# Designed miniproteins, single chains, part 86

Each design is a single chain, and the fold is of that chain. pLDDT is the mean over its residues in the fold that is shown.

## One batch from the design tools (miniprotein)

Design m3002
Fold by ESMFold2-Fast:
Structure m3002 (fold): chain A 120 residues (1-120)
Amino acid sequence: SMEILEEAKRKLEEKTEEVLKRAKSEKEKEIVKEVKRLFESAIEEVVRLLEAGKYEEALKKVEALFEKIEELLKDVDKDFAAEVLRSFTEVLVELFEKLGEEKLAEKVRLLGKKKIDEIL
């Protein structure tokens, strides 16, 4: 629904502001903004796919998102990279839960945790 999408985008903005306060360089700030853009685009596509009953495609979109983010965060401080991914993954997990997809939300949470472990 539009309300769920708008709430997810609002929470993404809030998490972005929190993470930006912890950024120690202009490069880190630019990377956070790029990661935010990728998450925003993915949120829009995931909502569309889930409303169409395309559950596997929605999960694959999240997997592709995390792979792109891992590449962007490669040259960033690992602790900061983990915090960025953790904060933004929470927005996706809550989005899946609010759309009634609790099992997929758990898969997204575990995928995010796995990517954080790979970064650290």
Scores: mean pLDDT 86

Design m3003
Fold by ESMFold2-Fast:
Structure m3003 (fold): chain A 73 residues (1-73)
Amino acid sequence: SMEEKLKELQEVGKEYVDAVLNGAKKEEILELAEKLIKLLKEVFGEDTIIVELPDGIYIPRTKEEVEKVEKEK
């Protein structure tokens, strides 16, 4: 269910942010990041490009949006 995946995405996202802010082990942060990226692709599509911000926030981008930015350069 998409609703169940969105709830899991919120829970994993919160755990990832909390782990980064509380200085968790690098291995734990990477495991949470991999799970978060997998969920983002499952919710927004397999061709979704994941952009990581400096604060550890992940933003899903469509392939079409990335291609538009490359054409404007």
Scores: mean pLDDT 68

Design m3004
Fold by ESMFold2-Fast:
Structure m3004 (fold): chain A 134 residues (1-134)
Amino acid sequence: MNKFYQALVDYYKFSPKAAKAFIELEEKGWKRVLSEEEFIEGMKNFFKTIAKEDGIKTLAKFIRDLGYIMLGRGGTVEDMKKLEKIADEIEKIPESQIDSEEFNKLVTEAAKIIYDFLKKNNVYSLPQLILFAP
């Protein structure tokens, strides 16, 4: 996924570690359909890696952008607003509390909204969502 890796680095300024965590999750999904539990755990690891390596504000921006992308792909305004609210709450978390119970709750809620959207719209990967956004 070299082209998408480069896009994550260039657009979001994601660290190589964050981009790699995402690619590893997607490579698992490319080999087989991931369970809800596997997808959520992979997304939590990806979001936590962004927060630690690239900063809490970068993670919040990415989650908001996903809400807008989902809306453009037949998602609902309600789910977009839920992701915006989750991103706003994530931005309030001190960097010293990355991987706290509250942080893990918020990234789990975001991952579940994304998973439910992907399944409902027959989009089976996050790169597919981003690359084919209108």
Scores: mean pLDDT 75

Design m3005
Fold by ESMFold2-Fast:
Structure m3005 (fold): chain A 78 residues (1-78)
Amino acid sequence: SLEDVGPIQRTEEAIKLAKNEELKKELEELLERLKELYRRGLEALAAGDEARVAELIAEEDRLLERQKELLKKLEEEL
C-alpha cells in the first residue's frame, strides 16, 4: 500500500502506477522537490541549524499536502 511507505518511496510507487502523463509529470516534479528538501534537511541537521530544520519541516508539510492531492487524483484514475 502507498500508505505503508515513506514519502519518497510513496511518490516513486505512485509514478509507476500513474497512466495519465500530466499526473505522472506532476508526481515526478513532486519527487524532485522532496529529494531536494531531504538533502537540505540533512545539511541543516549536520550544521546544527535548528531554525533551518524547523523551516524545512514546514516546507515538508506543504509538499505532503501536495502529495495527498496528487494521490487522490491517482485513485480517481484507478
Scores: mean pLDDT 84

Design m3006
Fold by ESMFold2-Fast:
Structure m3006 (fold): chain A 75 residues (1-75)
Amino acid sequence: APQAAAEAEAGARGDRAMEHVKQLKERIKTWSEEELEEIARLSGIPLETVKKQAESGNISPEILAAAALLERRRA
């Protein structure tokens, strides 16, 4: 069952962490190329990889952390 994969309580800390990840993924899709380039600089990941992951929605934790830092700077 797909819900059996949700037993990562020690890692995910329940539904809250998943909701934040989903929101960040949606925001990254709307971000400009300049913002994606800043994420690449902060994470040390190539821009091409950041773009690919943003498009697919399968985003690495390192890119998510960099995105969260940029969101904080924008506020």
Scores: mean pLDDT 69

Design m3007
Fold by ESMFold2-Fast:
Structure m3007 (fold): chain A 87 residues (1-87)
Amino acid sequence: MLSPEERAERLYRRLAATLPAEDHPLLEEAFRQILEILRRHRGNIEAFAAEVRRLLDELRARGVPEAVLEALEQIALGAYLAMLEEQ
């Protein structure tokens, strides 16, 4: 099975291809933040979910495009499901 990091990265590459090039830097920056949260909370799925939810709420408040937010939600969900499979 893919690790949470590998699943997140695979989803990132796939979803980035569906977004306008102008949104790629923002998606990449937020994706790196999700990977950092994952590394900090690898053994704590609930803490990972709470921290990612906080990040997404902050990005939404800053007016990040909904398509980028949906991509990030899918990436985070993929990592979350992989962490559940590792427990």
Scores: mean pLDDT 85

Design m3008
Fold by ESMFold2-Fast:
Structure m3008 (fold): chain A 89 residues (1-89)
Amino acid sequence: MEERKEELLAQLTPEQQAELERIKASVDRFLAGLEERRKAGADPAVLDTAAGIQIAALDFYAWQAEKEGKLPLAELIRLLRDEFEERYR
């Protein structure tokens, strides 16, 4: 996995790398927010809905990148989406 991620990262333009870093930072903030809400006693169904919306947003970003021909970026966003789902569960 790490080797594949490094290979994909090497194929990004500086602009695409900056975009990926912004998406990663957004995902980390969202996960921290979900954890804070969970500790505050939020309904699990509400948290699951919020997580589902974030997964859909990441799928949309990957689709947009793919449509624009940014294939390594699209694959990295899909990996980030899978990592988010795994970390949330």
Scores: mean pLDDT 84

Design m3009
Fold by ESMFold2-Fast:
Parts: C-alpha cells; structure tokens; sequence
Structure m3009 (fold): chain A 90 residues (1-90)
C-alpha cells in the first residue's frame, strides 16, 4: 500500500494514539473519542469520508495485530464501528 506523506503521517499518528489509549486501559468510549478526534482532523485537512474510514480501519487493524488481549481487541472494534457509523451519518 503506497500512501501520500500526509496520509502516512495521519495513519501513524492515529495508530500511536489508539495504541496509547489501549495501553492506558482506556474504555471503548475513550478509544472512540481518540478515533473521532483523528477523523475530524483528517476531514479538516481535506480527506474524504472514505479515505478517513480507510485510515481508521488500517490504524485499528494495526493496533489489533499488536495486542493479544481480547478485551482490548473488543474495545477497539466497538470504538471503530461507532466512529464509522458517525462519519456515515454526517
């Protein structure tokens, strides 16, 4: 997958922020807030809803691959679904 420098920066920042929230034992609502903040930031930078959804999915998958804790995996999946649904409503 070949991303633009700006897409790579947003993906890396989003993945780092989600990983931090997971490592801090954050709730799914807190992980949702982290993802939503990054989604809003990407939209403001001119990314389409589909591009933002792809970045969020990629960041969530990267986070899931780096964790063995099923509770953390479930929280990330719940937060991701909620953010994607909210973006589609807007």
Amino acid sequence: MRLTPTEKEILSETTKNIMKAVNDKSSSDEIYKVMKKQADKAIKKGFTKDQVANILVSAAVATIMMTTDQESINKVQEALQKVIDDIKKE
Scores: mean pLDDT 79

Design m3010
Fold by ESMFold2-Fast:
Structure m3010 (fold): chain A 72 residues (1-72)
Amino acid sequence: EVEELAKLLAEKLGLSPEMARAVVENARANGASPEQIREAIELAAKKAKEEGITDPKLRAVLFANIAMELTE
């Protein structure tokens, strides 16, 4: 589950596997469901592309913020 979501995030946002795994694990620990994480990946990928965000660290922060927003 976490490994598959981390691979998807790394592929969609260009994150390292290590960074992708860490942020997915953090989102799960903070109560995000697998479905919310998938939605956050799609939204973060779209937003990063539309806003021209290319820095992997900023993309990871964008994903984390969206995932947390979905759990509220």
Scores: mean pLDDT 82

Design m3011
Fold by ESMFold2-Fast:
Structure m3011 (fold): chain A 61 residues (1-61)
Amino acid sequence: SAADYAGLGELAAASGRDDEALKAFEEAAKLDPSFAPKVETLKDPELRKVYVAEIRAKFGM
């Protein structure tokens, strides 16, 4: 499901695996267009940095 790809994308982002996070959210966006803004966030280095920090905080990293 789109949610499963988004979950993989969050885990990849928290792990510093930026390319895998982007690919996972691109697959999520193909299934559910509501994930398209997250794909755009991950393409922008500054927005990606903020998002990664938020996800790492969410995972207790």
Scores: mean pLDDT 82

Design m3012
Fold by ESMFold2-Fast:
Structure m3012 (fold): chain A 103 residues (1-103)
Amino acid sequence: MSFEELIEKAIELARQIIDEAEKIKDPTYRSTLIFVASRIISLARELLKNKDKVTDEAYKHIEEAIRDLEKALQALKDGNVREAIEYATRALEHLEKALEIVK
C-alpha cells in the first residue's frame, strides 16, 4: 500500500467513526469520539504535507493507527463505546508520534 493510500484509509476510517459516533446517546462519549476522530483527520492531512520525509518508523506508527481505528470502528458497531474511545485515542497517539518523527 502506498503512503498516500494508507493516509486516505485512516481519513476514511475516522469519517466512518464520526458517522457511527452521531448515534451515541451519551453526549460526553459522542463529543469525545467526534473530537478524537476529527483530530485524526487533521493529523493525517498534516502527514500528507510531509510525505517525502516519511521513515519506516513513521510508517509503522501509521499502520498501527489504522489497526486501532479498525478496532475502534468495530467496537462502535458492537456497542462498546468506551472501548472505541480507547482505540481511537491510541490511533491519535500513533499519528502524533508519526508526525513528530517526520517534522
Scores: mean pLDDT 87

Design m3013
Fold by ESMFold2-Fast:
Structure m3013 (fold): chain A 59 residues (1-59)
Amino acid sequence: DSASISIRTEDGRLAGFTSTDGSVEVSKALTQPVNDVTRRAAEAIRAGRSETFSASVSL
């Protein structure tokens, strides 16, 4: 099993967000990847960039 998150920015705006639905176990496994991807997306937004950030974990 696996859990994933993807965030896309476009011209300094949030343009897309996708995440795996799941149990408490999935949520716990995603905590660090989500924080990392979210920080990178926030930096891209502040810089006015278009980027895609994704992370996945094995359960």
Scores: mean pLDDT 70

Design m3014
Fold by ESMFold2-Fast:
Order: sequence, then C-alpha cells, then structure tokens
Structure m3014 (fold): chain A 67 residues (1-67)
Amino acid sequence: SLPRVSEDEAAELARKTISELVAKEGKGSKEAIEEMLEVSDPENPEESKKKIKEILKKEGIKVKPEV
C-alpha cells in the first residue's frame, strides 16, 4: 500500500493546477489535465511532481518554488 500523503499531494497539486488552467484558458487545459492525471503515479511521486510542473511550463504558467 502506498502512503496517502504522496497521492494526496500530487492530486491536490493537479486539482488546483487544473482549476487555474480551466479558469485561465480552456483550450489546451483539457490536454494538460489528462497529462497531469496520467503522470500522477503514487509509485513515483517525485517524478509525478516533476512532470506536472513541466506541463505547467508548457501552458505558460509560472509555478512558485515549493520545497
């Protein structure tokens, strides 16, 4: 069983990012949403976060540094 904290963290990031993309611009956001959901692997939470941030960059959204 995988820890919830990792899955919740990735899901929360994706959900908030999705909301921002949808609110900002609908076009492209649909593809970004699917990509973020696809890369949300609880098996590799660190890699998932990296891919999500990369998708955000493609959409032109600047993400604040989160440590």
Scores: mean pLDDT 59

Design m3015
Fold by ESMFold2-Fast:
Structure m3015 (fold): chain A 74 residues (1-74)
Amino acid sequence: DLVLTKERLLAWLRALHAAMEADPRVPKEDVERFRKLLQDAEAGKLSYTEIKEALVEAVRLLLKHGIPVPPVPA
């Protein structure tokens, strides 16, 4: 299985957040919550585990609203 670096997890979180912003089915409050999480992660305030937890929640949110989950960026 592919072991993802913190940088690749962060890139994936950016892609997941972009998918949320692009789709009006996602509540604005959830988009704002993930925007803040992404900002904190980019500022180095989140651990690897916290970024992984944010990714899991982002994927769940997209699936809840029937939105395709973007693949891990190259």
Scores: mean pLDDT 81

Design m3016
Fold by ESMFold2-Fast:
Structure m3016 (fold): chain A 71 residues (1-71)
Amino acid sequence: SKEEKIEKLVELYKKIAPNLTPEAMEQVRKRIEELVEKMSDEEIDKYIENAEKAVEFYKTLPEKVAELRAA
């Protein structure tokens, strides 16, 4: 379901930004929900695949991820 796919995306985001406050994480969740509501199932699946690749990439750049999230 779309709800399960949203949860998958939220969990992937937590892996690249584990130090976010609960309030900031809730904002991220709402943003993901708004984004996936506009997508087809195929686009959501592609988004998840790209997010998984991004998690691996951003694990190599923790300092840059922290800087972007602090903005």
Scores: mean pLDDT 73

Design m3017
Fold by ESMFold2-Fast:
Structure m3017 (fold): chain A 92 residues (1-92)
Amino acid sequence: SMMEKKKEEIEKAVKELTERLKEILKKLKEELEKAKSEEEKKELKEKAQKEALELIGELAEKFKDIEDEELIKFLEEKMKEAEEIFQEIVKL
């Protein structure tokens, strides 16, 4: 069905987002360990947060036209891990 195809598209896109956010978090942790100043740490955190927000924004733009309540709930449920990783990036 068209709904099953949309769910597969959402799941694939969210999985790719989640993996990219995990890479951003991993790189940020490694760069923060090597950083020599508080100013450098601040710049690294701001850069990582901006990159993460851009990726989240791209996914939101891709699925902005979804009006089906079941698909909206499916997207929200699949986004949970990505949101948790983003919060970890922000809290560093």
Scores: mean pLDDT 89

Design m3018
Fold by ESMFold2-Fast:
Structure m3018 (fold): chain A 61 residues (1-61)
Amino acid sequence: IQQSIDSITKSLSKQGITLSQSEKQKLATSNKSSIKKILIGKGLSSGSATIAATKLYSISH
């Protein structure tokens, strides 16, 4: 689980998206739609945010 989260975090960093510790915690406790909104707020397109939110949600839940 941690290795998968680290892999996704690295992928997001390549796209210029940095997650703070509090944002990572929020992602772990949020539903998929909330995760998608956070990622869109960080600069991801709706399509990219949907894919990333689905992966993050499945890893954290």
Scores: mean pLDDT 72

Design m3019
Fold by ESMFold2-Fast:
Formats: sequence, C-alpha cells, structure tokens
Structure m3019 (fold): chain A 95 residues (1-95)
Amino acid sequence: SEQEDIDLVKRIADVLARQLPDDPRIAELRDRANNATSVEEAIDVLRGAIETLRERAEQELKNGNYGTARSLLGQADSLDLIVRGLEDELAERKK
C-alpha cells in the first residue's frame, strides 16, 4: 500500500539519521520523510539520501578510506533498487 511505502521510507530516513547524526542533509531528509504524504514525496527523500551517500563515498575515496566508501556505495545501490521498485509501482498506478 502507499502508506506502507511511505512508512518504509520514514524508517529508512530514521536509520540513516542515527547512522550519520552530524550530517545536516540527512537530518533535513528525515524531516522531509516525516512530512511525506505521497509515495512521490517519499521517492524524492530516498533520491536525496542516495545522492548524499554517494557524495560522502567520493569524499572517503579522496581520503583513502576505501572500505568506508565501498560500504556507503553499497548502501546507496540498495536504496536505488528500492526507488526503482517504488517508481515502477507508481507508474502502474498512474495507468
């Protein structure tokens, strides 16, 4: 259901905020997730999280922290799969 999809994204944003407590972009994404009223808004939150994780991974690569960068990229890829699934379901509902 749409509410279950939104609730999943809220849970993901909460977990990310606890994982990266000093990242203001993640804190803002958590606030946006808590105010999301549609699957489309929830997808936008996840896309923002993916971008933030990939940017952090690039910073870690530049600092030689390859293990941390790989972990962040893997997490971003997992979230991208969720986004694709939600976008496919949203597209079917609009038909």
Scores: mean pLDDT 87

Design m3020
Fold by ESMFold2-Fast:
Structure m3020 (fold): chain A 76 residues (1-76)
Amino acid sequence: SRREQVEKLARDVLAGKLDTKEAVERLDELVPGFLEAFGERAYELDRGNFARLLAEVARQYGLEDLAEELLRLSEE
């Protein structure tokens, strides 16, 4: 399911397995139009800003614990 794919993406980002560009590309495939809503911000995202964006997506899929971990990553 898309929820499981979002969960996997969140875990891969938290584990440092993906750079921000790779993570943005994967998110665009899973949630089309989400990057359009964030426009230029999506292409200029550092790790922290991307983690905040992914946390919002994770929360929308009910992955609240992962969203909180991603927000913590955004502060590191």
Scores: mean pLDDT 75

Design m3021
Fold by ESMFold2-Fast:
Structure m3021 (fold): chain A 67 residues (1-67)
Amino acid sequence: GMAEKEEEIKKEQGSAVIMGAAGLVGKAEGGEAVDYDDTKVVGEAIVDGEKAKVTVDFASGKVTVEK
């Protein structure tokens, strides 16, 4: 249904945010949002060949990349 497509779009948008944030600190080769809401996105990415946890906090404007 339409709600299911909206959830898929939100996950795709979250994954794009994770990839963009990872790309700010190194070469991002893959990323996926694992948790997302209106205030933050948390996901995993490959940055310069290393697996990293990426957090983008929209409320504080902070981006955190943990390898």
Scores: mean pLDDT 75

Design m3022
Fold by ESMFold2-Fast:
Structure m3022 (fold): chain A 60 residues (1-60)
Amino acid sequence: SEYAEKAAAGAAAGGRATAATAAWESGLMNDQPEKGREAALAAASGEWDAAQAAEATRAI
């Protein structure tokens, strides 16, 4: 139970970090750094879950 909880928390944090990085990079590559930054901040802060952040990143 403790290991499962720690693994789930780590996976969620890793997912958010990956989503934030992807959003930032997408903004730079598509010459929309402001939109990329906004999406990255939302993903990192937990305002969006990892799936929502990934979908927003694809839209950049």
Scores: mean pLDDT 68

Design m3023
Fold by ESMFold2-Fast:
Structure m3023 (fold): chain A 85 residues (1-85)
Amino acid sequence: DFLAEVEARLRAIAQQLGREDWIDDYDRMIANGMSRKNAIEQMMARLAQAVDPRIYDRFVMMLNDPNETDEEKFEETLAALEAGL
């Protein structure tokens, strides 16, 4: 499950940043009925802003590009976040 791999990597990044509270926020978003896709996008935006604003700018550009798939956007952003740690 691609989304489960994305979620695991997001949790690892949040833990490395000392932001375990953001993992709890993610679980709350899901519990409140937010889709996994939307919750992942919100967590990626938060992590990108915390790691490097340029990663955030690139992520936002990809979100607005209809030719980018979720798999492409998420993989590129995760790789950039992991490299920035």
Scores: mean pLDDT 87

Design m3024
Fold by ESMFold2-Fast:
Structure m3024 (fold): chain A 94 residues (1-94)
Amino acid sequence: GEMDLELIKKRIVEALEKESGKPVAELEAELFELEEEIQKNPEKYEEHLERLEELRKRIEELYKEGKISEEEYEMFMSRLKALEARLKKIKAQE
């Protein structure tokens, strides 16, 4: 019946929402760890730039797969750009 179809649709939507939430949480954790490492070991700027590029690729793939929203994508890319600018300033000061 129609009620069974509505229940199935709700379960599918809940599963997709749970999957979308997990990638965002993992990206937030990785960005936080990178920000902390940059603060603790700024002299390792080349290693931090490489890690930043790997995060960028992962964010782009998640967006292409529809696992993160356009707003989330823009937010993460903005944060990566800010971190890259910070690392470039560290490199330029010596």
Scores: mean pLDDT 74

Design m3025
Fold by ESMFold2-Fast:
Structure m3025 (fold): chain A 104 residues (1-104)
Amino acid sequence: SEALKIVEELEATALQLISAALRGADAATLAALVAKIEALVAKLKKLFPDNKEIQKILDEILKTARELAAGAISGTASVEELIGLGLRIIGLLLDLEGKIKKLL
C-alpha cells in the first residue's frame, strides 16, 4: 500500500525529529526534518481528501512536530516538555496507522 509506505516514512522521520530535538541538534537539522514531515503529511492528505478524521490527525502531527522543533530551537521547552510532545506525535502516528489500515 502506497499510504502505508508513506506512514512508515513519516514514523521514521518523526522519530528522527524527536531524537534530534532531545540531542540539541541545530536549527537547520530540525527545520529539514519538519519540512520532510510537511511533505509526507501533504502526500497523505491527497490520498484521503474526504476523510476528516485522518486529515485532523495529520494536521495535529504537523502542528506538534512544529511545536517540538520550535521549543528545541528556542531553548524554551524543557526536556520533559520535549518528551511529552514526542510521545504525543507517537500516539497520533499509531492512531493514523490504525485508521488507514481499516480503510485497506
Scores: mean pLDDT 91

Design m3026
Fold by ESMFold2-Fast:
Structure m3026 (fold): chain A 65 residues (1-65)
Amino acid sequence: KRREQAKQELDSLIEEAKKNRDEIVEWLKRRGYTDEEIKKMTLEDYAETLRIRPVWEAAEARRAA
């Protein structure tokens, strides 16, 4: 059941990536990625970006003044 939960989280991120591709692209652009680099990304790359984004944002929030 715990393994199913982890897989369900990943599947959820993939579905989120499909629906929010434009938002992910905008976020990547703000982080210095070019349009060409973003276009080469796969759906799995977008899902991983969604997983990493909260960690990155949390780190930035701690340093924000």
Scores: mean pLDDT 71

Design m3027
Fold by ESMFold2-Fast:
Structure m3027 (fold): chain A 68 residues (1-68)
Amino acid sequence: MEKKYAETVARGAEADVRDARSPEEMREALERTQEEALKESMELVKEGKGDEVKKRADEIEKDRADFL
């Protein structure tokens, strides 16, 4: 599972590096990735897997708190 996720992220990053010609293009690619993540979260909620969404949100919050 983690390996497949890492491969997807790596392929996305490699494509972004190849196609990104400016910081603005990188930002647009990031926004699209965030929109897809939101759709995945909504699907998990519909399946009753709210705990998975909560865990992901908690990890992001901890990472940001540690950075600040």
Scores: mean pLDDT 58

Design m3028
Fold by ESMFold2-Fast:
Structure m3028 (fold): chain A 60 residues (1-60)
Amino acid sequence: HMEEERKKKLGEKYYELAKQAIENGDLKTASDLAMKAYEYGLKEQAEEVFKLISKKIAEK
């Protein structure tokens, strides 16, 4: 489906924004963006972001 290509492109954008949010220390925004990436099919990338968020929370 054409929708699959569109979803992949959107998921990639959300994943990139989530990584930027982590770099900025905005863990809530990073979580929200990672959830969007997950929704659009980038499950592995979204899980990577969630793991980074968990690590930062644990480190305090």
Scores: mean pLDDT 80

Design m3029
Fold by ESMFold2-Fast:
Structure m3029 (fold): chain A 115 residues (1-115)
Amino acid sequence: MKEKVKEFLKKLFSQDPRFTEEEINEFIEGFFDKDYSKIKLTLNDYFLLRLIARDTKGLPLEVFLYAVLLFSRVSKASFYDLGIYANYLAEKYGIPVEYDESLTLESIEAELNKL
């Protein structure tokens, strides 16, 4: 799991031309060396993605939603966790994302794939 998350973050940051591959690797390793490596993939993992997005100075919403999708594929995250995170993105970016308790992982993936 940890290695798949690192590969995902490496791909995400590789889209930013301000960072070299070496700098990206150092950043990701330093991030996981802060005791994050032992946490279960939870709502906190989505907050960590938020902090990363702030540091990259305004990742597009689409990139952020694909990040959530990749985390859900790795963790089998519940619709509840994804719904809370979607509401957070709506508040931060003014995007009308509705939290719906009937949402399944498959329905969320279908909507994200339209972006």
Scores: mean pLDDT 48

Design m3030
Fold by ESMFold2-Fast:
Parts: C-alpha cells; structure tokens; sequence
Structure m3030 (fold): chain A 65 residues (1-65)
C-alpha cells in the first residue's frame, strides 16, 4: 500500500529530525557541563510529545485507509 509506505517515510523523517535535535542537545550539555536532570527530563518530555503527535497523525491516516 502506497499509504503505508508514505506514513513510514514520514515517520522515518520525523525520527531522523528528533534524533538530530537530541544529539544537538546532548552535545551542548556535554560542552557546557550542564547536567541538570530536570532540564533533561523536560527536553525528553517535549521530544516524546512531538513523537506522540506524529504517531497520532500516522494512525489517523492509516485508519482512513
């Protein structure tokens, strides 16, 4: 199904974007020595929220099929 391939491609693009964002955040913290557990948890929560929204959209598209 082309719809399934499209949704997969969109999720892969989202995953790559989030991975880059996470890597940048981690390197920034390493350089600055800013290891704050609350700050890390907050950032992870934001990333998970974005991923959750992307998954919700993917499920909506697949259920429409």
Amino acid sequence: SELEERVRAQLEETAASLKEKIDKFNKEMEKNGDYNSKKVASFIAEVLTELGEALDRAFAELRRA
Scores: mean pLDDT 79

Design m3031
Fold by ESMFold2-Fast:
Structure m3031 (fold): chain A 110 residues (1-110)
Amino acid sequence: SMADRQAALAKARELVREFISKVLELFEKNGIEVKDSDLINFYILVYAGAQAFIDAYFAGEDPEKLAEEFKRAVIEQIRYFFKPDEETLKEIEKIVNEFVERLKAIVDEA
């Protein structure tokens, strides 16, 4: 329903903030320089991607396919903006997997 979609969007907004915070903490720990413009662009793209995920789910698209596509998109965005080393990227992949699985749970509960 529209109310379920709105509730999912509100939860997704908080989840995106938590996700960005965890990624930034890892970047600081591993000495990765973050430019404000890259951070802002990354945040906008992740939030837009989460909204698109929710809309596609409510349109009847396969949630497993949506989750795998969104995980790949977020990882490629991180590679593009921040260019982490392979060790940092493996830690990020765990955080991205947790983020997208929690987003999937939000829509499954709506």
Scores: mean pLDDT 86

Design m3032
Fold by ESMFold2-Fast:
Structure m3032 (fold): chain A 92 residues (1-92)
Amino acid sequence: EKRKEEALKKLEENELSKKTYEKLMPLLDREIAELEKQLSEEEIAAARAEAKAAYDAFLSSLTAPLTEEEKELLYKQLLRAELGRVLREREA
């Protein structure tokens, strides 16, 4: 039972359900678009480069392949995080 709980926790941490993709993807797209409206083209390009580097590094560290949907969601989450970081640094 304890081994099943640990396996489920790892699945919850590393895998995303289709229902999660369907809910998070439109929200991430909207958040990214709103952040990009607040930033310069240079800041957006820098954030995209950092998100891409983090994305590539994360994929290289994985022992199990992600689906294309999981890869897209991961990239968008990383991009949203980097865009938010750049905006916060500009406001500081």
Scores: mean pLDDT 72

Design m3033
Fold by ESMFold2-Fast:
Structure m3033 (fold): chain A 99 residues (1-99)
Amino acid sequence: KYEELAEELEKKAELELAVAEEAERRGDPHLAEMNRKVSELYKKAAEYAKKGDLKKAKELVEQAEKLYSDGLKSQPDPFAGARDVAYDLIRVADSIVLP
């Protein structure tokens, strides 16, 4: 019933992991650690979406976005612009809004 939402959240998790791996290759372990944590939160959100727990999925997505936003205040992300474009292609936000 929420398989498409879960798939979109899994794609976000994969993107964050790819950014973390690239940050690590560039010698930025702090940015890599942040993006790995964001990836894990999106992965957990996808699992809750698969179970139909949209409230918990939304809470985890909000935690992921807050962690990313807070991280940017301490460590700029050179991939932020590319991330925003990629996220626009992953239609997740509209699907996790509670009525």
Scores: mean pLDDT 73

Design m3034
Fold by ESMFold2-Fast:
Structure m3034 (fold): chain A 60 residues (1-60)
Amino acid sequence: SLTEELRRLVAEFREAARTDEARGRALRDQILALLSDDPVRRAVAERELEEEFARIQAEL
């Protein structure tokens, strides 16, 4: 399902944000692409992923 795919990609995104910044950005783009038909949900997800990435990067 879309929900299961999103959970998997978000988990991979969090892990990649710690170890491989370029992969983290690519996974963010993949998540946002899956939400392309819902612009409100996509905008919320974009902001949340940007905030999460910044938090993880600040801890490194």
Scores: mean pLDDT 83

Design m3035
Fold by ESMFold2-Fast:
Structure m3035 (fold): chain A 72 residues (1-72)
Amino acid sequence: MEEEARKTLERIYEGALKLIEAGMPLEAAVALFRKEAEEVLRQAEEQGMSKEKLEELRRYAEEMIERLRKKA
């Protein structure tokens, strides 16, 4: 579950990075990443992921957003 969620976030991050490289505005790419990440977190919560692991996953997603901001 956690590993699958992390892999999904990594894939979404790589997609957002490629969109930025292709000319998408940073704000749009970050918004898209946030939307997709919220869906991943919502599904993980519905599947019974613990509060502690959900917080780790949210932190991981925020780190990815900061990486996107540093790339632009």
Scores: mean pLDDT 81

Design m3036
Fold by ESMFold2-Fast:
Structure m3036 (fold): chain A 87 residues (1-87)
Amino acid sequence: SREEKLEKIRELLREKNVSEKTINEIIRFLELAAEKYGDIVLDLALHYLELLPKSKKVTLDDILDHLKTVLKIPDEEAEELKEEAKK
């Protein structure tokens, strides 16, 4: 389910020592993006995080840039989702 995928993403981000504030921003961004583009967003985020080295620090922008590249999301739409996630 969407909820199970989001929880798995939270755990992967915690393993990479991402702060709870940044995790909450990333999860909010992914929830908004999944509503707009479908659950494929969550599958792509999971795949991206699982392939990263354990030492690689993850930011919201890293995930946003990956999703923009794979799904061909326009820059303006990605920035709007990012700003909504930070509220």
Scores: mean pLDDT 84

